# Designed miniproteins, single chains, continued (4), part 17

Each design is a single chain, and the fold is of that chain. pLDDT is the mean over its residues in the fold that is shown.

## One batch from the design tools (miniprotein)

Design m12560
Fold by ESMFold2-Fast:
Structure m12560 (fold): chain A 94 residues (1-94)
Amino acid sequence: MIEEAYKEVLERLRNLAKTLASKFARQYGKEEGRKKAVEYLKKNLDKLARVVATHIAEKYGLTEEQRREIEEKVKNDFLKNLEEIAKEGADSGL
């Protein structure tokens, strides 16, 4: 269940990031939209990860400690792949 919850949190954040990058690409062009999405997501990651991890932890009946573990792991993995995720989202707006 913890591994499943982790994957669901990560997938939801990836989908949010792709949607945001696609929206910015439509407004500013692909390259500028990608850059703006990365900037926004870095600035707001703590808030977004907390909200999503809290919702998914409740869904899976996880403890507060397990939620914190998932939140930290997801933030690290998301930042590691953020530029690629944003590029995919910006490119998909075509």
Scores: mean pLDDT 84

Design m12561
Fold by ESMFold2-Fast:
Structure m12561 (fold): chain A 65 residues (1-65)
Amino acid sequence: ATAETALVLIMIGRIVDGDLKMEPIKVGDYELIADDAATLEEGRAAAREALKQLLEGKKRVVVKR
């Protein structure tokens, strides 16, 4: 739960800061790999998909456009 929350918060923080380049994020055993976003809307969609995969119990989350 805590590592999942940290991973999502890091992703949201990047989007809020306008950093749409999705560098891989690793927190504990959790890893997020996502394609760079072209828009804020794509970044938000990627964050929603990442959260969905984390809620499904995945520790390695891959979000593709």
Scores: mean pLDDT 70

Design m12562
Fold by ESMFold2-Fast:
Parts: C-alpha cells; structure tokens; sequence
Structure m12562 (fold): chain A 83 residues (1-83)
C-alpha cells in the first residue's frame, strides 16, 4: 500500500506539472494503479493520496470519516517535501 500510494501521488504531481487537467490526471493514475494492484482498497487509498497531492487539501477516508491511511498520508507528505 505505502509504495502504491507514493507512486500515485508522485505520478499525479508529475502530470500536473505537464499541464494535464484534473480529469486526465485522475484517469491516467487510476489506469496505472489498475495495472499494479488487483486490490480495490489499495487502489482507493492510492487515489486518495493522488487527489490530496493535486489539491493540497486533506482527503477524508470514506470508510472511516477521517484522514486517509497513515501510509497514504506519509506518501503525500514526502512529495510535499520534494517541492
């Protein structure tokens, strides 16, 4: 999960820097995640990390009503430090 979330967040930021729209970024990242994982929960957590990296806003985990998982949160924080 942690590596998948990091990859999703990093890829989303790269696509944003290339001038891709939000819809294009979300679609591309989701497609790439589907190739790397067969667990829908891992894909959802990684997508939450990607969205948080793009918007800069906290993403609430829909299953818990709280912030995204600690692993996904750490991945977003590591990407923020690279800016």
Amino acid sequence: MKELAKEAARRAVELKKQGKSFDEIVTEVARELAKKSKDPREIVEAMAAAVQALTGAPVVNPGTGTDISPEAKEAVEELKKEE
Scores: mean pLDDT 66

Design m12563
Fold by ESMFold2-Fast:
Parts: sequence; structure tokens; C-alpha cells
Structure m12563 (fold): chain A 84 residues (1-84)
Amino acid sequence: DEYHKEGLKKLGEGKFDEAIEYFKKAIEKDPDNFEAWKNLVKTYILINKYDEAKEALKEMEERFGKDHPKVKELKKELEELLKK
């Protein structure tokens, strides 16, 4: 959870690549840390790394379930951004 806090700090500083690395470290320490997964996906979306966002979201669907309300919300957000 210290890694998740550092990730949020880096995100606030506009250091997006460093934020991503800290969120990944938080997930390595606790793969059930939903907030770290959510912030990882949102940070990828923010910097237009949509393929990485899709892969992280797919792992969230497998771990937390496709019917999880917050997982469905993130998927809808990403799908709207990918529409031509």
C-alpha cells in the first residue's frame, strides 16, 4: 500500500510513467488491491496507452469479475474512448 500511495503522489506530480511503476509494484505486493488496478488502468487511459489499459482491464475482469460495477464502469470509459 506504500507503493499505491507513491503512485498517487507521482500521478499528482504529472510523473505518469513513475506512477504506473508504483501501481504495478502495489499490485505485485497485493494483487487484490482494487484501487491500484483502477489507478493503473486510469493512468494508462490518461496517457493514451490504450493497449496497456485493455490488458490491465482484462486482468481486472479475470480477478474481480466482469460484472463488478467498477470494472464495468472502467470498461465503458475505455470503450467510449476507442470508438471511431
Scores: mean pLDDT 85

Design m12564
Fold by ESMFold2-Fast:
Order: structure tokens, then C-alpha cells, then sequence
Structure m12564 (fold): chain A 115 residues (1-115)
């Protein structure tokens, strides 16, 4: 199983256990990450900007984890920690296009919870 497939499966389980209010906040974090990931793709030939946008994505993932730790059950917190570790590895090691594709899929999953 790829890192992307692992992240998606853990995230689907995580989102299924969130309240609608928590899921709405997760959508806002993912929308922020997606904007930063789009900037990664637009700036793939600029190493300094790539580093900056990767750091911003990692900082937003940390903020998302902090939000879940304060507001969700221990079971959800455990899933969120596993998810955050996989996403940190992906953001550090994967291409801008793979990062963008993964976060688009995660946003779709989170939005489906609100529908």
C-alpha cells in the first residue's frame, strides 16, 4: 500500500468519527493546505518557494492536529497522529503534483461528510 493509499484510508476513518462542526473546521484547514499545494506546483522550478510552501503545509498540518487533540475523542486523536505522520512524510518527499492530488482527494472526502 502506498503512502497516499494509507493516508486516504486513515483519513476516511478519521472523518467518519468527526462531528459536522469538526469536519467543517477540517475542510477549512484542507482548503488552506490546498492553496499552498497549488503554489508548490506553480513554483516547482523555484527551490526557495518550494521549501517555504512545504513548511507552510507542515505548519497547517500541525495546527490541524492541535485542533483535533483539543476537540476530539482519544480514538480520533490517535488516528489524527497516524495521519499527520504520513502526511508529513508525503509533504517532505513527494512531488508537488502528488501532494496536490492527495490533498484534493482528502478535501473531497471531508466535504462528503458535510453533504
Amino acid sequence: MSLEEKAIKIFEELVSKLTKDQAEKVVRFLESILEQAENLVKNKDNLEKQLIYRILILSTIKALLDFIEKNASPEVVKLAKEFAKIMEEMVRTKSPEDILKTFKKLLEIAKEKLA
Scores: mean pLDDT 87

Design m12565
Fold by ESMFold2-Fast:
Structure m12565 (fold): chain A 62 residues (1-62)
Amino acid sequence: MKEVEENREKLDEYIEKSNKLDQEAKENPEKRRELILESASYGVEAIGYAVEARVLEKELKR
């Protein structure tokens, strides 16, 4: 249970960080490449946490 909650919190955290960087990239074209790459990196981390949370949730429902 705690591990599912921790992964969901990390998922939300990384989604928010990715969205913030996407918005900053739209507002700062001179830094667009750097900000997009950083945003994509956080997006990948978020996917990892989403998968882990789903796997753990399925195991708890057995």
Scores: mean pLDDT 78

Design m12566
Fold by ESMFold2-Fast:
Structure m12566 (fold): chain A 94 residues (1-94)
Amino acid sequence: SIKQAEEAFKDFEKVLEEEKKTTSGELKQTIEQILAQLKQIVKAFKDGDFELARRMIEKMKQDLKQLQKLYPQLQKAIDAALNFLDQLQALIDS
Protein backbone atom coordinates (compact mmCIF):
# COMPACT_ATOMS: atom_id res chain seq x y z
CA SER A 1 0.00 0.00 0.00
CA ILE A 2 0.99 3.67 -0.35
CA LYS A 3 1.14 4.01 3.46
CA GLN A 4 3.60 1.09 3.74
CA ALA A 5 5.81 2.63 1.03
CA GLU A 6 5.72 6.05 2.77
CA GLU A 7 6.60 4.51 6.18
CA ALA A 8 9.49 2.51 4.67
CA PHE A 9 10.75 5.66 2.91
CA LYS A 10 10.63 7.69 6.16
CA ASP A 11 12.73 5.05 7.96
CA PHE A 12 15.19 4.97 5.05
CA GLU A 13 15.36 8.80 4.78
CA LYS A 14 16.25 8.99 8.49
CA VAL A 15 19.25 6.66 7.92
CA LEU A 16 20.46 8.75 4.94
CA GLU A 17 20.04 12.07 6.84
CA GLU A 18 22.14 10.65 9.73
CA GLU A 19 24.87 9.57 7.27
CA LYS A 20 24.80 13.04 5.64
CA LYS A 21 25.64 14.63 9.03
CA THR A 22 28.93 12.66 9.17
CA THR A 23 29.93 13.32 5.51
CA SER A 24 31.03 16.28 3.37
CA GLY A 25 31.86 17.17 -0.23
CA GLU A 26 31.39 14.44 -2.84
CA LEU A 27 30.09 11.87 -0.32
CA LYS A 28 27.35 14.23 0.92
CA GLN A 29 26.45 15.14 -2.68
CA THR A 30 26.21 11.42 -3.55
CA ILE A 31 23.84 10.77 -0.60
CA GLU A 32 21.70 13.75 -1.73
CA GLN A 33 21.55 12.30 -5.28
CA ILE A 34 20.48 8.89 -3.90
CA LEU A 35 17.69 10.56 -1.88
CA ALA A 36 16.52 12.56 -4.92
CA GLN A 37 16.38 9.46 -7.17
CA LEU A 38 14.48 7.47 -4.52
CA LYS A 39 11.95 10.30 -4.13
CA GLN A 40 11.31 10.07 -7.90
CA ILE A 41 10.74 6.29 -7.62
CA VAL A 42 8.35 6.79 -4.67
CA LYS A 43 6.48 9.41 -6.73
CA ALA A 44 6.05 6.93 -9.63
CA PHE A 45 4.77 4.32 -7.14
CA LYS A 46 2.31 6.81 -5.55
CA ASP A 47 1.11 7.84 -9.03
CA GLY A 48 0.27 4.16 -9.70
CA ASP A 49 2.87 3.84 -12.48
CA PHE A 50 4.16 0.49 -11.25
CA GLU A 51 5.83 -0.36 -14.59
CA LEU A 52 7.90 2.83 -14.46
CA ALA A 53 8.62 2.27 -10.75
CA ARG A 54 9.90 -1.29 -11.49
CA ARG A 55 12.21 -0.05 -14.28
CA MET A 56 13.54 2.77 -12.07
CA ILE A 57 14.15 0.32 -9.19
CA GLU A 58 16.10 -2.08 -11.46
CA LYS A 59 18.26 0.74 -12.86
CA MET A 60 18.94 2.24 -9.43
CA LYS A 61 19.97 -1.14 -7.97
CA GLN A 62 22.57 -1.41 -10.76
CA ASP A 63 23.74 2.19 -10.19
CA LEU A 64 24.01 1.63 -6.41
CA LYS A 65 26.18 -1.48 -6.89
CA GLN A 66 28.58 0.60 -9.01
CA LEU A 67 28.57 3.45 -6.42
CA GLN A 68 29.41 0.91 -3.69
CA LYS A 69 32.60 0.01 -5.61
CA LEU A 70 33.54 3.70 -6.03
CA TYR A 71 32.61 4.82 -2.47
CA PRO A 72 33.10 2.04 0.10
CA GLN A 73 32.56 4.75 2.77
CA LEU A 74 28.87 4.89 1.71
CA GLN A 75 28.29 1.17 2.43
CA LYS A 76 25.66 1.85 5.13
CA ALA A 77 23.76 4.42 3.03
CA ILE A 78 23.85 2.18 -0.08
CA ASP A 79 22.74 -0.92 1.88
CA ALA A 80 19.81 1.09 3.31
CA ALA A 81 18.84 2.26 -0.20
CA LEU A 82 19.03 -1.29 -1.62
CA ASN A 83 16.92 -2.60 1.29
CA PHE A 84 14.30 0.12 0.68
CA LEU A 85 14.20 -0.69 -3.06
CA ASP A 86 13.69 -4.39 -2.23
CA GLN A 87 10.79 -3.48 0.11
CA LEU A 88 9.20 -1.21 -2.51
CA GLN A 89 9.58 -3.88 -5.23
CA ALA A 90 7.89 -6.44 -2.94
CA LEU A 91 4.93 -4.05 -2.48
CA ILE A 92 4.60 -3.64 -6.28
CA ASP A 93 4.86 -7.41 -6.92
CA SER A 94 2.32 -8.35 -4.19
Scores: mean pLDDT 83

Design m12567
Fold by ESMFold2-Fast:
Structure m12567 (fold): chain A 83 residues (1-83)
Amino acid sequence: MRVGPEPLALALRAGDVVELEAPPGYRVRVEVLQLPEGGTVTVSDADGSGARTLRAGDVYVSAGPRAVVRATAPALLRVAAVP
């Protein structure tokens, strides 16, 4: 999924894995807007490095232009490309 500088809402289902791609020279920003108790969202760079488990309200910014998002529960994210 391509991500631009305008923030987008991204709804995930349990078990979803989504690759996010920002333009060259940009990074992927992921903000967890909604996540049920006991659910997790894990975000990493495309090579699996920098992996973090996020809670509701957490923000992740990738090291490069690609990120991989994994959800164990229904989640609502805000995603954008940032410099």
Scores: mean pLDDT 84

Design m12568
Fold by ESMFold2-Fast:
Structure m12568 (fold): chain A 95 residues (1-95)
Amino acid sequence: SLEDLIERLRNARTPEELVSALVDGLEYAYTKVSGVPPSGLLRSYYRRYAEGLVDAVLAGDTETVDTQLEDLVRWLNQMGLPDLAEALRERVRRF
């Protein structure tokens, strides 16, 4: 459920857990809008995106984090997932 996904995102403690939760959030949003699960290529893209965002957080690259996180939050809000967008913003910034 969306609630379980948000809880998993909030409880992510390692970079690997955060990447996994972010990927699942992106796949959830895609499936909700498209009605079908993402292709293998799109899943690979989502993983690379999530890894890049988490790497930027760990490196203290605030410009990259601010740009990519706000783009992602905007996208999730457009998909009708404001609670997921807020949970993701809060967790990434506090990680």
Scores: mean pLDDT 86

Design m12569
Fold by ESMFold2-Fast:
Order: C-alpha cells, then sequence, then structure tokens
Structure m12569 (fold): chain A 60 residues (1-60)
C-alpha cells in the first residue's frame, strides 16, 4: 500500500484501540497487525508519543 494509505490505516487503528481502552502496547500491536508497521511500545510513555511515532513511520 502507499505511505499515505498506510498512515491513514495506522491512525484509524490507533484511534479505535484508544477508544476501546487498549494499553499503549495493545494499540501498537493492533497497528502492526493492520499495517505491518513495527512499533516498540516500550519506548513510549503516552498515547501522544505513540501517535507521533506512527505518523513518522507511516511516511517512511
Amino acid sequence: MSPEERGELADAAATRGIARGLSIEEVAALVERETGLRIDASRFSSYRELGRAIGKLALA
């Protein structure tokens, strides 16, 4: 998929996970399952930090 499509899917997956009350680790796992973006959740202390990392990785 294109970087733009991957970014949209990653953002949607993260938003759904957060809305469901998933932990940062569970949100990262959901994003990886839906987009293939590998995220080390242990590096992040907040959903805001996770979201920024997802955005950067999706564009790469």
Scores: mean pLDDT 75

Design m12570
Fold by ESMFold2-Fast:
Structure m12570 (fold): chain A 87 residues (1-87)
Amino acid sequence: STLEEQVRRLAEEAKEALRRGDYETAAEKVQEMIALTHATVDLSEEEIEELQRLFKELLEALKRKDEETAIRLLDELVRKILQLLRR
């Protein structure tokens, strides 16, 4: 599968975990997405900082068990990663 397909799959798996109240699995899927992005995308310093900020905010929302904020931040993160992949 493409990197884009892998990112979308991990995001959907995280959302499914959130719908079940499984914040541990959601966090694991987000960590996989972080690892995949860092391993496969050549990023500028500014792009790294922006993604790190979004990842941090998402992980904090997951720690608070704030499903609504977590889903919103996950969608923002996926959008940003996909924009970077299409450049």
Scores: mean pLDDT 81

Design m12571
Fold by ESMFold2-Fast:
Structure m12571 (fold): chain A 55 residues (1-55)
Amino acid sequence: STAAALAQAEAQRQRQQSLEESRDNVRLAAKETEARYPASAPRALQQALEQLDSL
């Protein structure tokens, strides 16, 4: 984590509350896709989950 990330962490607390539902939905979709396509899960979806977690 960088100094810029620390500044965003404070704002993240407010945004995380609003994006909590979106993150949960994307997480659920990732689980379902991973189950259907084992070993070939969509990386884009997993990357999106990490981005939402940072937000």
Scores: mean pLDDT 66

Design m12572
Fold by ESMFold2-Fast:
Structure m12572 (fold): chain A 61 residues (1-61)
Amino acid sequence: SSAEEAKVNAILREVLTAIDRGASDAEIRALAARLIATVEDPEHAAQLRAAVDTLLADRRA
């Protein structure tokens, strides 16, 4: 995979790890915003934001 694809996967794993550790929704959103801001591809950034929103919605269901 490209370096960008590896970065996207690493960001998603970091968010999932924070969720598993019981971080608050606010902490997860702040972490995601910081990491996603480093993603240059706007489509990858949008996919990561959508994935984080889905993960947080699943926690609240």
Scores: mean pLDDT 83

Design m12573
Fold by ESMFold2-Fast:
Structure m12573 (fold): chain A 66 residues (1-66)
Amino acid sequence: AMSIAETIAAIAAAGAAVPGVLGVDVRQRDGRLLVTVHAESEAAARAAAEALSKVPGVAEVRTVVA
């Protein structure tokens, strides 16, 4: 199993790999990892959400388009 720090690093790397991602915020709530992606476009937000949902330990992905 991955540590929480390793999971956060994997989330950051996955988000950074998607063009148009401006930032990624990670929160732990009720034992779940919740990821918020800030993207410059709707297409970038969808691509980032797909990539992040594949990371083990991510329970929910939310997107915000600037």
Scores: mean pLDDT 79

Design m12574
Fold by ESMFold2-Fast:
Structure m12574 (fold): chain A 113 residues (1-113)
Amino acid sequence: LTEEEIKELVELLKSKDSTERLDAAILLGLYAEDVRGNEEAIKALVEALKDKDSGVRLAAAEALRQIVKDNPEMAELAKKVGAVEPLKELAEKDKSEKVRETAAELLELLEKL
């Protein structure tokens, strides 16, 4: 992904259409290596953890997991932009078991890195 394409995906994460938000989160995760270092994109994914749609929350958590995987610098950036508290909320209280499990895994990665 180019820097401009990442910017477009960040804007789509704020779409009123949950399908567009979901697709944007999935693509940001799929292209995690291109997204690494982009504070705006990581911050937008952290905000997407609070999305009203469980599919979007799941995709955002999975994208962040791919971005921070084996990368302490990205784990620090995710913590800096406020990932920890939303992930704790999701891991403890989310209605979706898969969202809870993914959030717990990501939270463990952030605490280890």
Scores: mean pLDDT 88

Design m12575
Fold by ESMFold2-Fast:
Structure m12575 (fold): chain A 96 residues (1-96)
Amino acid sequence: MSWEELDREIYEATKPILDEILEKVKETTQAMLEALRAGDRATFSRLSSKLVAHYLLVSMALEAAERLPDADPEFIAKLKETLDLIRQGGAEADAL
């Protein structure tokens, strides 16, 4: 049951900041793709690293929320949306 306590801590810590994370992910993904198109490899590398950090954070929060029986379904849906946005940005970058 120690894992349920950790999952709840992750869930409660992430829930109030998820809207901010989603906005930052959208902004960072757009800036990353613009840097790649412009040939700015230094900016691309920095922003790509930032998206990887957001991916890890959101992935951990999603796994935690899915293990909790009382987790908000709208919060879970928004976590999945955030992960999909990061994956789509990565796929678009790979196509450039």
Scores: mean pLDDT 84

Design m12576
Fold by ESMFold2-Fast:
Structure m12576 (fold): chain A 115 residues (1-115)
Amino acid sequence: MMMARREARLRERLALLGELIEHLEAGDMEAAERLLEEALRREAAARDEAGVGFLQVVAEWLGLLRVVDRAAEILGNPESVVAAARAAARAMTREEALAQLREMKAALEAALARL
C-alpha cells in the first residue's frame, strides 16, 4: 500500500516535470504557469503539503510569482510578500531552470527504476 502510493506520486511528479520541460523548451511560459497552477490546485485538494512545497520551489526557480504566492497561502504562510521576494532572489534563467528540471527528472526516473 505505502510503496504503491509512493510510486504513484513519483510517476505523477515525473509526468509533471516532463510536460513542464516541454513547455519551457517551446518558450511557452504561459502554458508552464497554467500547468503549475493546475498541479497546485490538485495538490491543495489532496492536502499534500509536500507536493505544494515542491511546486512552490519550482515556481520560485521560474519566477512565477502568482504560483509562489498561491502556494505560500495554501501552506498557511501569511507573508506572501516574503515568498515573492524569495522567488525573485531564486529566479533562474530559462536555461538554468531547464537544467535543474532535467536533473530532477533524471533523479526521479532513477528512483522509480529502483522500485
Scores: mean pLDDT 74

Design m12577
Fold by ESMFold2-Fast:
Structure m12577 (fold): chain A 70 residues (1-70)
Amino acid sequence: SEDQELEYEARILKTLYDSKRPLSLAELQAAHPDISRSTLSSLLRTLERAGLLEYDRETRTYRVRNIGFS
């Protein structure tokens, strides 16, 4: 459901924010064992498209983007 996806998105963002470092898909999955790999991958892509996350292909890690206006 949309409510569950929003909860998952908020939880993923909090994990990345609290970590103070980029995290791999494997580290995010370990932190959220209740979220399937396919669902987690889809959510991460959604957050990246929304401009909330950035993916580094060389390190294969995600980080929170600072996109604040003013």
Scores: mean pLDDT 81

Design m12578
Fold by ESMFold2-Fast:
Structure m12578 (fold): chain A 56 residues (1-56)
Amino acid sequence: RRRLVVRVEDEPVPENTAVEFRHEGLTSSGDRRYELRIESSPEVGGTFNVELWELE
């Protein structure tokens, strides 16, 4: 069973955060890379590049 984890600068994204994902393709290491946009969080704001990977 696959589980995707999203982190912002190595920190987990808080629950109920409004998130938009944009797929940028695969890295040379095989990791999936996405752009994470946190529009509804006043503390974080902005747009972040996030790697998504499968956990066991």
Scores: mean pLDDT 44

Design m12579
Fold by ESMFold2-Fast:
Structure m12579 (fold): chain A 114 residues (1-114)
Amino acid sequence: SREALLAAIYVYVKHIYNSLSEEDKEKFLEEVKKSLVGDSRYDPNKEYSDEELLRLLAESLLTTAIALNPDADDEGLLETAFKALQSMLDRLGIKISDEVLEEARKLALETLRS
């Protein structure tokens, strides 16, 4: 379901975010705000908590995954969303270990299957 996909993407995003240094967290959230400009769910004049920004990012990543891979099943959409987030982190020069990426993937798949 859309709700299960959103929950899974959010769990993935939150796990990655929590692994970041404080400096990389700030850099990441600024990029998230920039990426949300033009999204009808985001008001650039409103203050958001970190959790609210990560939830909006999860919605945006799902929308992007559907646009890039419209014929994918739920696991395929989830994989596409992971790649979109990884591309954002790569552009920022933020390095995530393979161990953290694999743990985030497992948590997201468990959430999708629950």
Scores: mean pLDDT 88

Design m12580
Fold by ESMFold2-Fast:
Structure m12580 (fold): chain A 85 residues (1-85)
Amino acid sequence: AAADEQAVLAKAEETAALLSALSGREVRVRVLPNSETISVAEIWEKAADGRWRPVAVLAGEGGELRILYLSPDPALRAAVEAALA
């Protein structure tokens, strides 16, 4: 639903802004093309070597937010968990 998409995007953008502020690195959000019932947003960070790496994948369905993927990097994981609290 549009409300789930807006909620997921807003939360992904908040998380990306916090990650960028904490790390000093460039962070971007990508919205995945429509699946029938689930809104999905990916959060990506530009590493020191200039490569983009995935940080988290968030999904919204029925007013609930879920984490589908979280980076194995402990610092990125802790920052995402703090942003989503």
Scores: mean pLDDT 76

Design m12581
Fold by ESMFold2-Fast:
Structure m12581 (fold): chain A 100 residues (1-100)
Amino acid sequence: AEEEKLELRRKVMEEINKDKSLTTEQKIAKVKELLKDHPEVQEAVIREIELNSEIAQKILDSFVASREEVEKLLKEGRLTEKQYRALLEDMDRIEADMAA
């Protein structure tokens, strides 16, 4: 029975992760529908989604702080406009890769 629960969790997480446009709330709603007959598995998957969302938000908050620091360095004349644009492009690529 435990192996069946793990396989069900894996399949539901794969299904949710296929659609990159889903918000955390939309992912939770989809889990509640897909696992309506499996409350124990539903609870475990929702907790996993919430934890993943919390970790992702902390990483995004770190990028916001990094962008603010880069803006500060530009305003202080410690970066050229070319260096500033290059750093923002690098950050945008990293954020896009993390969102994919």
Scores: mean pLDDT 76

Design m12582
Fold by ESMFold2-Fast:
Structure m12582 (fold): chain A 83 residues (1-83)
Amino acid sequence: SLADKARELLEQAARLAEQAIELAKQGNYDKAEELIKKAEELLKQGMELFKQADLSPQETAELIGLALRVIGLIEEARLLLKK
């Protein structure tokens, strides 16, 4: 379903953002930036599918929570890249 695809994209985005945070903490800024960009693309795709999906209230709450987590992780990773 579109909901399942949205969830998979958002879960992948979260994983990439978490990896980017780890790489940024290790000083691997180039690879961290690459993963942040990929996470942002997956977040955008997941949110577009989320908007088009016919969702239960519970699924809506779950996907909103996941999207907010992804946004927070991307922001944390980008803050670590600031000199």
Scores: mean pLDDT 87

Design m12583
Fold by ESMFold2-Fast:
Structure m12583 (fold): chain A 81 residues (1-81)
Amino acid sequence: MRIEAERVSPTEVRVRLELDGQRAEFTLRAASPEETDRILAGVEKAREIAEKGPAPGTVIRLADVDDPRTSAALGEVEVPE
């Protein structure tokens, strides 16, 4: 699983998600540059959780990250077996 985020403008973040050969790409719009920073931090935290090697079949809920927009956009990510 691969999760990447990049700032495309002061208030927009592009998120790329690659899971089991499938790709998803979407753009999150923030109301301020400070919200963009929080979205980026949320995606980075999700990436760290994925890289720490959770057990196959583990569902990663982004409700544990600080940014509610990231949680709403990404939802749940399951680690493939």
Scores: mean pLDDT 62

Design m12584
Fold by ESMFold2-Fast:
Structure m12584 (fold): chain A 95 residues (1-95)
Amino acid sequence: SAADAQFQARVDLSIDILRILGVSKEEAAAVLEIADELDPDRSGFVDVAALREALRRAGFSEAMIGRILSALSPLDPDNSGVVPYRPLLERFLAE
């Protein structure tokens, strides 16, 4: 569908941002684990403010948190504060 195509285009852009900002596979895997802990109902979505605080508690630098959140930004085009993190991080880790 057109909506699925637009979503995949946003995932493609987010992957490019992760690469440009130099996010490693190891860092992305850690973010996926943290986001999964914040998504116990397996909704596939995470609250951006909760993710920011969890990453900070896990010892991520503010610069690294900024890179991760910049890469998630295209997946929240309406600024709802909730992002579909799983397809982005799983695909980045597979590539």
Scores: mean pLDDT 85

Design m12585
Fold by ESMFold2-Fast:
Structure m12585 (fold): chain A 73 residues (1-73)
Amino acid sequence: SMAEKKKQEALELARKAGEAAAEGNADEANRYSQEAIETVESIEGASKEEIEKLKEEIQRTALEAFAAAVRAA
């Protein structure tokens, strides 16, 4: 579905945000984070509660990507 595609796009953007943050690129990390949030908020028919849960998943995904990138460096 479109909602599933947007969720996957947002999670990929969250991973990029975490990786950019690990590289010390705050501007790029902030841009990816904003785009991930906007993608989730653009999901048609999603409840406020569903969007909040997706935002939590985005934050967790970015943190995990950040930790993995820091360890790989």
Scores: mean pLDDT 85

Design m12586
Fold by ESMFold2-Fast:
Structure m12586 (fold): chain A 70 residues (1-70)
Amino acid sequence: SEVEALRAEIEADIAALEREKVPAYKMQMYLLGRLTEVWLARRRSTDPEEQARLDALAEEIKAKIAEVLA
């Protein structure tokens, strides 16, 4: 699944950025870029199940942004 691959890539990138102890604003910028990619994928998708998975991934990214800004 392309959504599964994207999730795995985002999780790996977050782990790498956390290991490097990047400032909160750099993590936020990264996550906003990924949220944009998910939004564009959602717009292109016509499959309701894929749309639901992309919506779930977008909510996870938004939650991580909120955590980083806390």
Scores: mean pLDDT 88

Design m12587
Fold by ESMFold2-Fast:
Structure m12587 (fold): chain A 63 residues (1-63)
Amino acid sequence: SREELISRVLEFLARRGPGAAVTLDELAKELGISKETVEQIVAELEARGLVRRLPDGGYALVP
């Protein structure tokens, strides 16, 4: 489900820590889902202020 995927994304980012940049490709590979699906989830989390995009194009949890 979408909620399960959101939880997995947040858990993965939490394990990496708020300073560690994670790419959409890394998330897609780790969760075993398409890059397009990850992009949609990350965009939603970014809109909610839970995730930030870094200058190098990676994503991290908002501290």
Scores: mean pLDDT 81

Design m12588
Fold by ESMFold2-Fast:
Structure m12588 (fold): chain A 111 residues (1-111)
Amino acid sequence: TSEDSVETLETAKSLIQQRMNEISRLLLDGKREEARKVAEELRQTLLDMAKEAENKGELETAAILRKLATVIEDTTTVALETEDGDIAQFHVELSEKVVIQTVNETVERLR
C-alpha cells in the first residue's frame, strides 16, 4: 500500500512535469486553446487518479492528488489569461516547483 502510493505520486509528478512542459511550449507558440485543453486533461487525469487512490483506501495520496489538481487549475488559469508568453512560462515553472516539492515531501512521509 505504501509502495503503491509512492508509485502513484511519482507517476503523477512525471505526468505533471511532461504536461506542464507541453503547456509552456504551446503558450510560447501562441496556441492558447490547445494549452487550455492540455491543462484541463491533466487536471481531470489527476482527479481520476485521486478517486482510484481513495477507492484503494489511500486517503492521503488522494488528498495530495486533489491538491495538485487545484495547483494546476489555479496557475494555468493565470497563465492562460496573461497573453504574455514569458509571464505564462513563469507561472508554469512556479507550479512545477510546487508540484515537485509537494510530491517529494509526501513520498518521504509515506516511506
Scores: mean pLDDT 79

Design m12589
Fold by ESMFold2-Fast:
Structure m12589 (fold): chain A 81 residues (1-81)
Amino acid sequence: KPLVLDPASRALAEALGAAVPQERADEAVAEMGEKMRAAGWDEDLAVRLYEEALARLAREAGLRASLEVTPDAVVVRLEPA
């Protein structure tokens, strides 16, 4: 399923990208990839790990992050903390 940003969250996503160094984002992706590989690429686990990583990065930028799983996409939402 594709990851889709809620249009209402676009400005906050830009702020998050400016606040989080690329190296920190890369580390979060690598950690998530290792956990998914160890667990056999379970999609529900992948969504939970992504939500956890995103929430952690968002908190560093003073934001809250949540995911909404739909049949066609995983929708990313960002809100001020």
Scores: mean pLDDT 72

Design m12590
Fold by ESMFold2-Fast:
Structure m12590 (fold): chain A 81 residues (1-81)
Amino acid sequence: MEEKLREEIAESLTRMAQSVMDLALKKNPEKLGDLMRAHIDSSNYPEEVKQAILEALDAGDLEKAAQLLVDYLGEKARKGM
């Protein structure tokens, strides 16, 4: 039952993160890419997650990289890993 509240909070946080990423993508996509790469390099995320995001960045798909990061953070919030 607390799972429903956790899901609502995770969904709200995910929507906020998506809005921030969308705004950054429109204003300074190049700088966002550099910041995401630095963040991933300094993070303790699982290698599979890091690899997926870095592959998207290397492909020049900045929107996909941002979506993968937001999705991963939302998944962590929901599952409580």
Scores: mean pLDDT 76

Design m12591
Fold by ESMFold2-Fast:
Structure m12591 (fold): chain A 82 residues (1-82)
Amino acid sequence: RIAEVEARTAALLAAHADDPLARARIAAAGYAALAGLALEAGDVEAAVEYLRRAARALTALISPEEAERLAAEAERAAREAA
């Protein structure tokens, strides 16, 4: 179930690569659904991470600039970690 929702969310995001508002809406809905599935599975840590991603996507719906800033920070952190 989780893998299927992740695959569907990724496919929809790829289909809307040039539409930031559509991507933000898809990400918010997809990650919120994934958080629910993680809670059903008893994986609270994964659920919290998915909720954080959904919150970032919701921020992009109101403030695209803030979403870009958060994405840049995440990329820098990932680069430092690996």
Scores: mean pLDDT 72

Design m12592
Fold by ESMFold2-Fast:
Structure m12592 (fold): chain A 64 residues (1-64)
Amino acid sequence: KDKLIKEAKELKEEVEKKLKEKPNQQLQNALSTFGTAITLLEDKGDVETAKEYLEAGKKLFEES
């Protein structure tokens, strides 16, 4: 759980850096998706759904 929260926060920071260089809807979607994953991990403890959001966000980030 803690490792996933750290990974999600690091990925969110990387997306924020890319967004500062060039605003992009896919990057904005990735940012929102990683934010949702963090909320699922911290507030709800839903690790399985959070993993799905992390993978979706990674795909959006790679395709941006």
Scores: mean pLDDT 79

Design m12593
Fold by ESMFold2-Fast:
Structure m12593 (fold): chain A 72 residues (1-72)
Amino acid sequence: MVEEWEKNGYSVITITYTDQVTKKKVKTLVALKNAESISIEANSQEELKEAISKHLEQLEKATEVGISAVEI
């Protein structure tokens, strides 16, 4: 999955830190797309995939709404 994301312009970084409030170790996955200045964070690869999919869906809908607004 990571290789697929990288081929589509995303760089996936894993960050591990200790949450000072809960005192538990937290692992966060961050997907960066520098060409579009996008940063998406998730706790797992599955969540990251879902977050990216939702973001792409929103971009498609925004394009349609933008076209409609320009026409009217």
Scores: mean pLDDT 55

Design m12594
Fold by ESMFold2-Fast:
Structure m12594 (fold): chain A 88 residues (1-88)
Amino acid sequence: SAVERYLAEALELLKQGKVAEAQKVLEQMRKETGVDIRLAGIGEDNVVLSVDREQISEELVRRVAEKVGFTLEAVFRSGNRDYYVLSF
């Protein structure tokens, strides 16, 4: 799907430290698909993504993350958003 392609591209850019480029990809995904995924945190070997619970499943995030070399370490919820901790 378009969402899976955009998310994979954004995650690959994040692995390369290209944060600004990754955020542009996530914004383009939001504009074209209506799916709202945001970068919520960055560590040395991990990222945190914030996603709308109604728009994206954990299974989709896990599947795409694993394809591009990330491991899903944790998921937590706050309000209407899920936060995914992904390591690489």
Scores: mean pLDDT 88

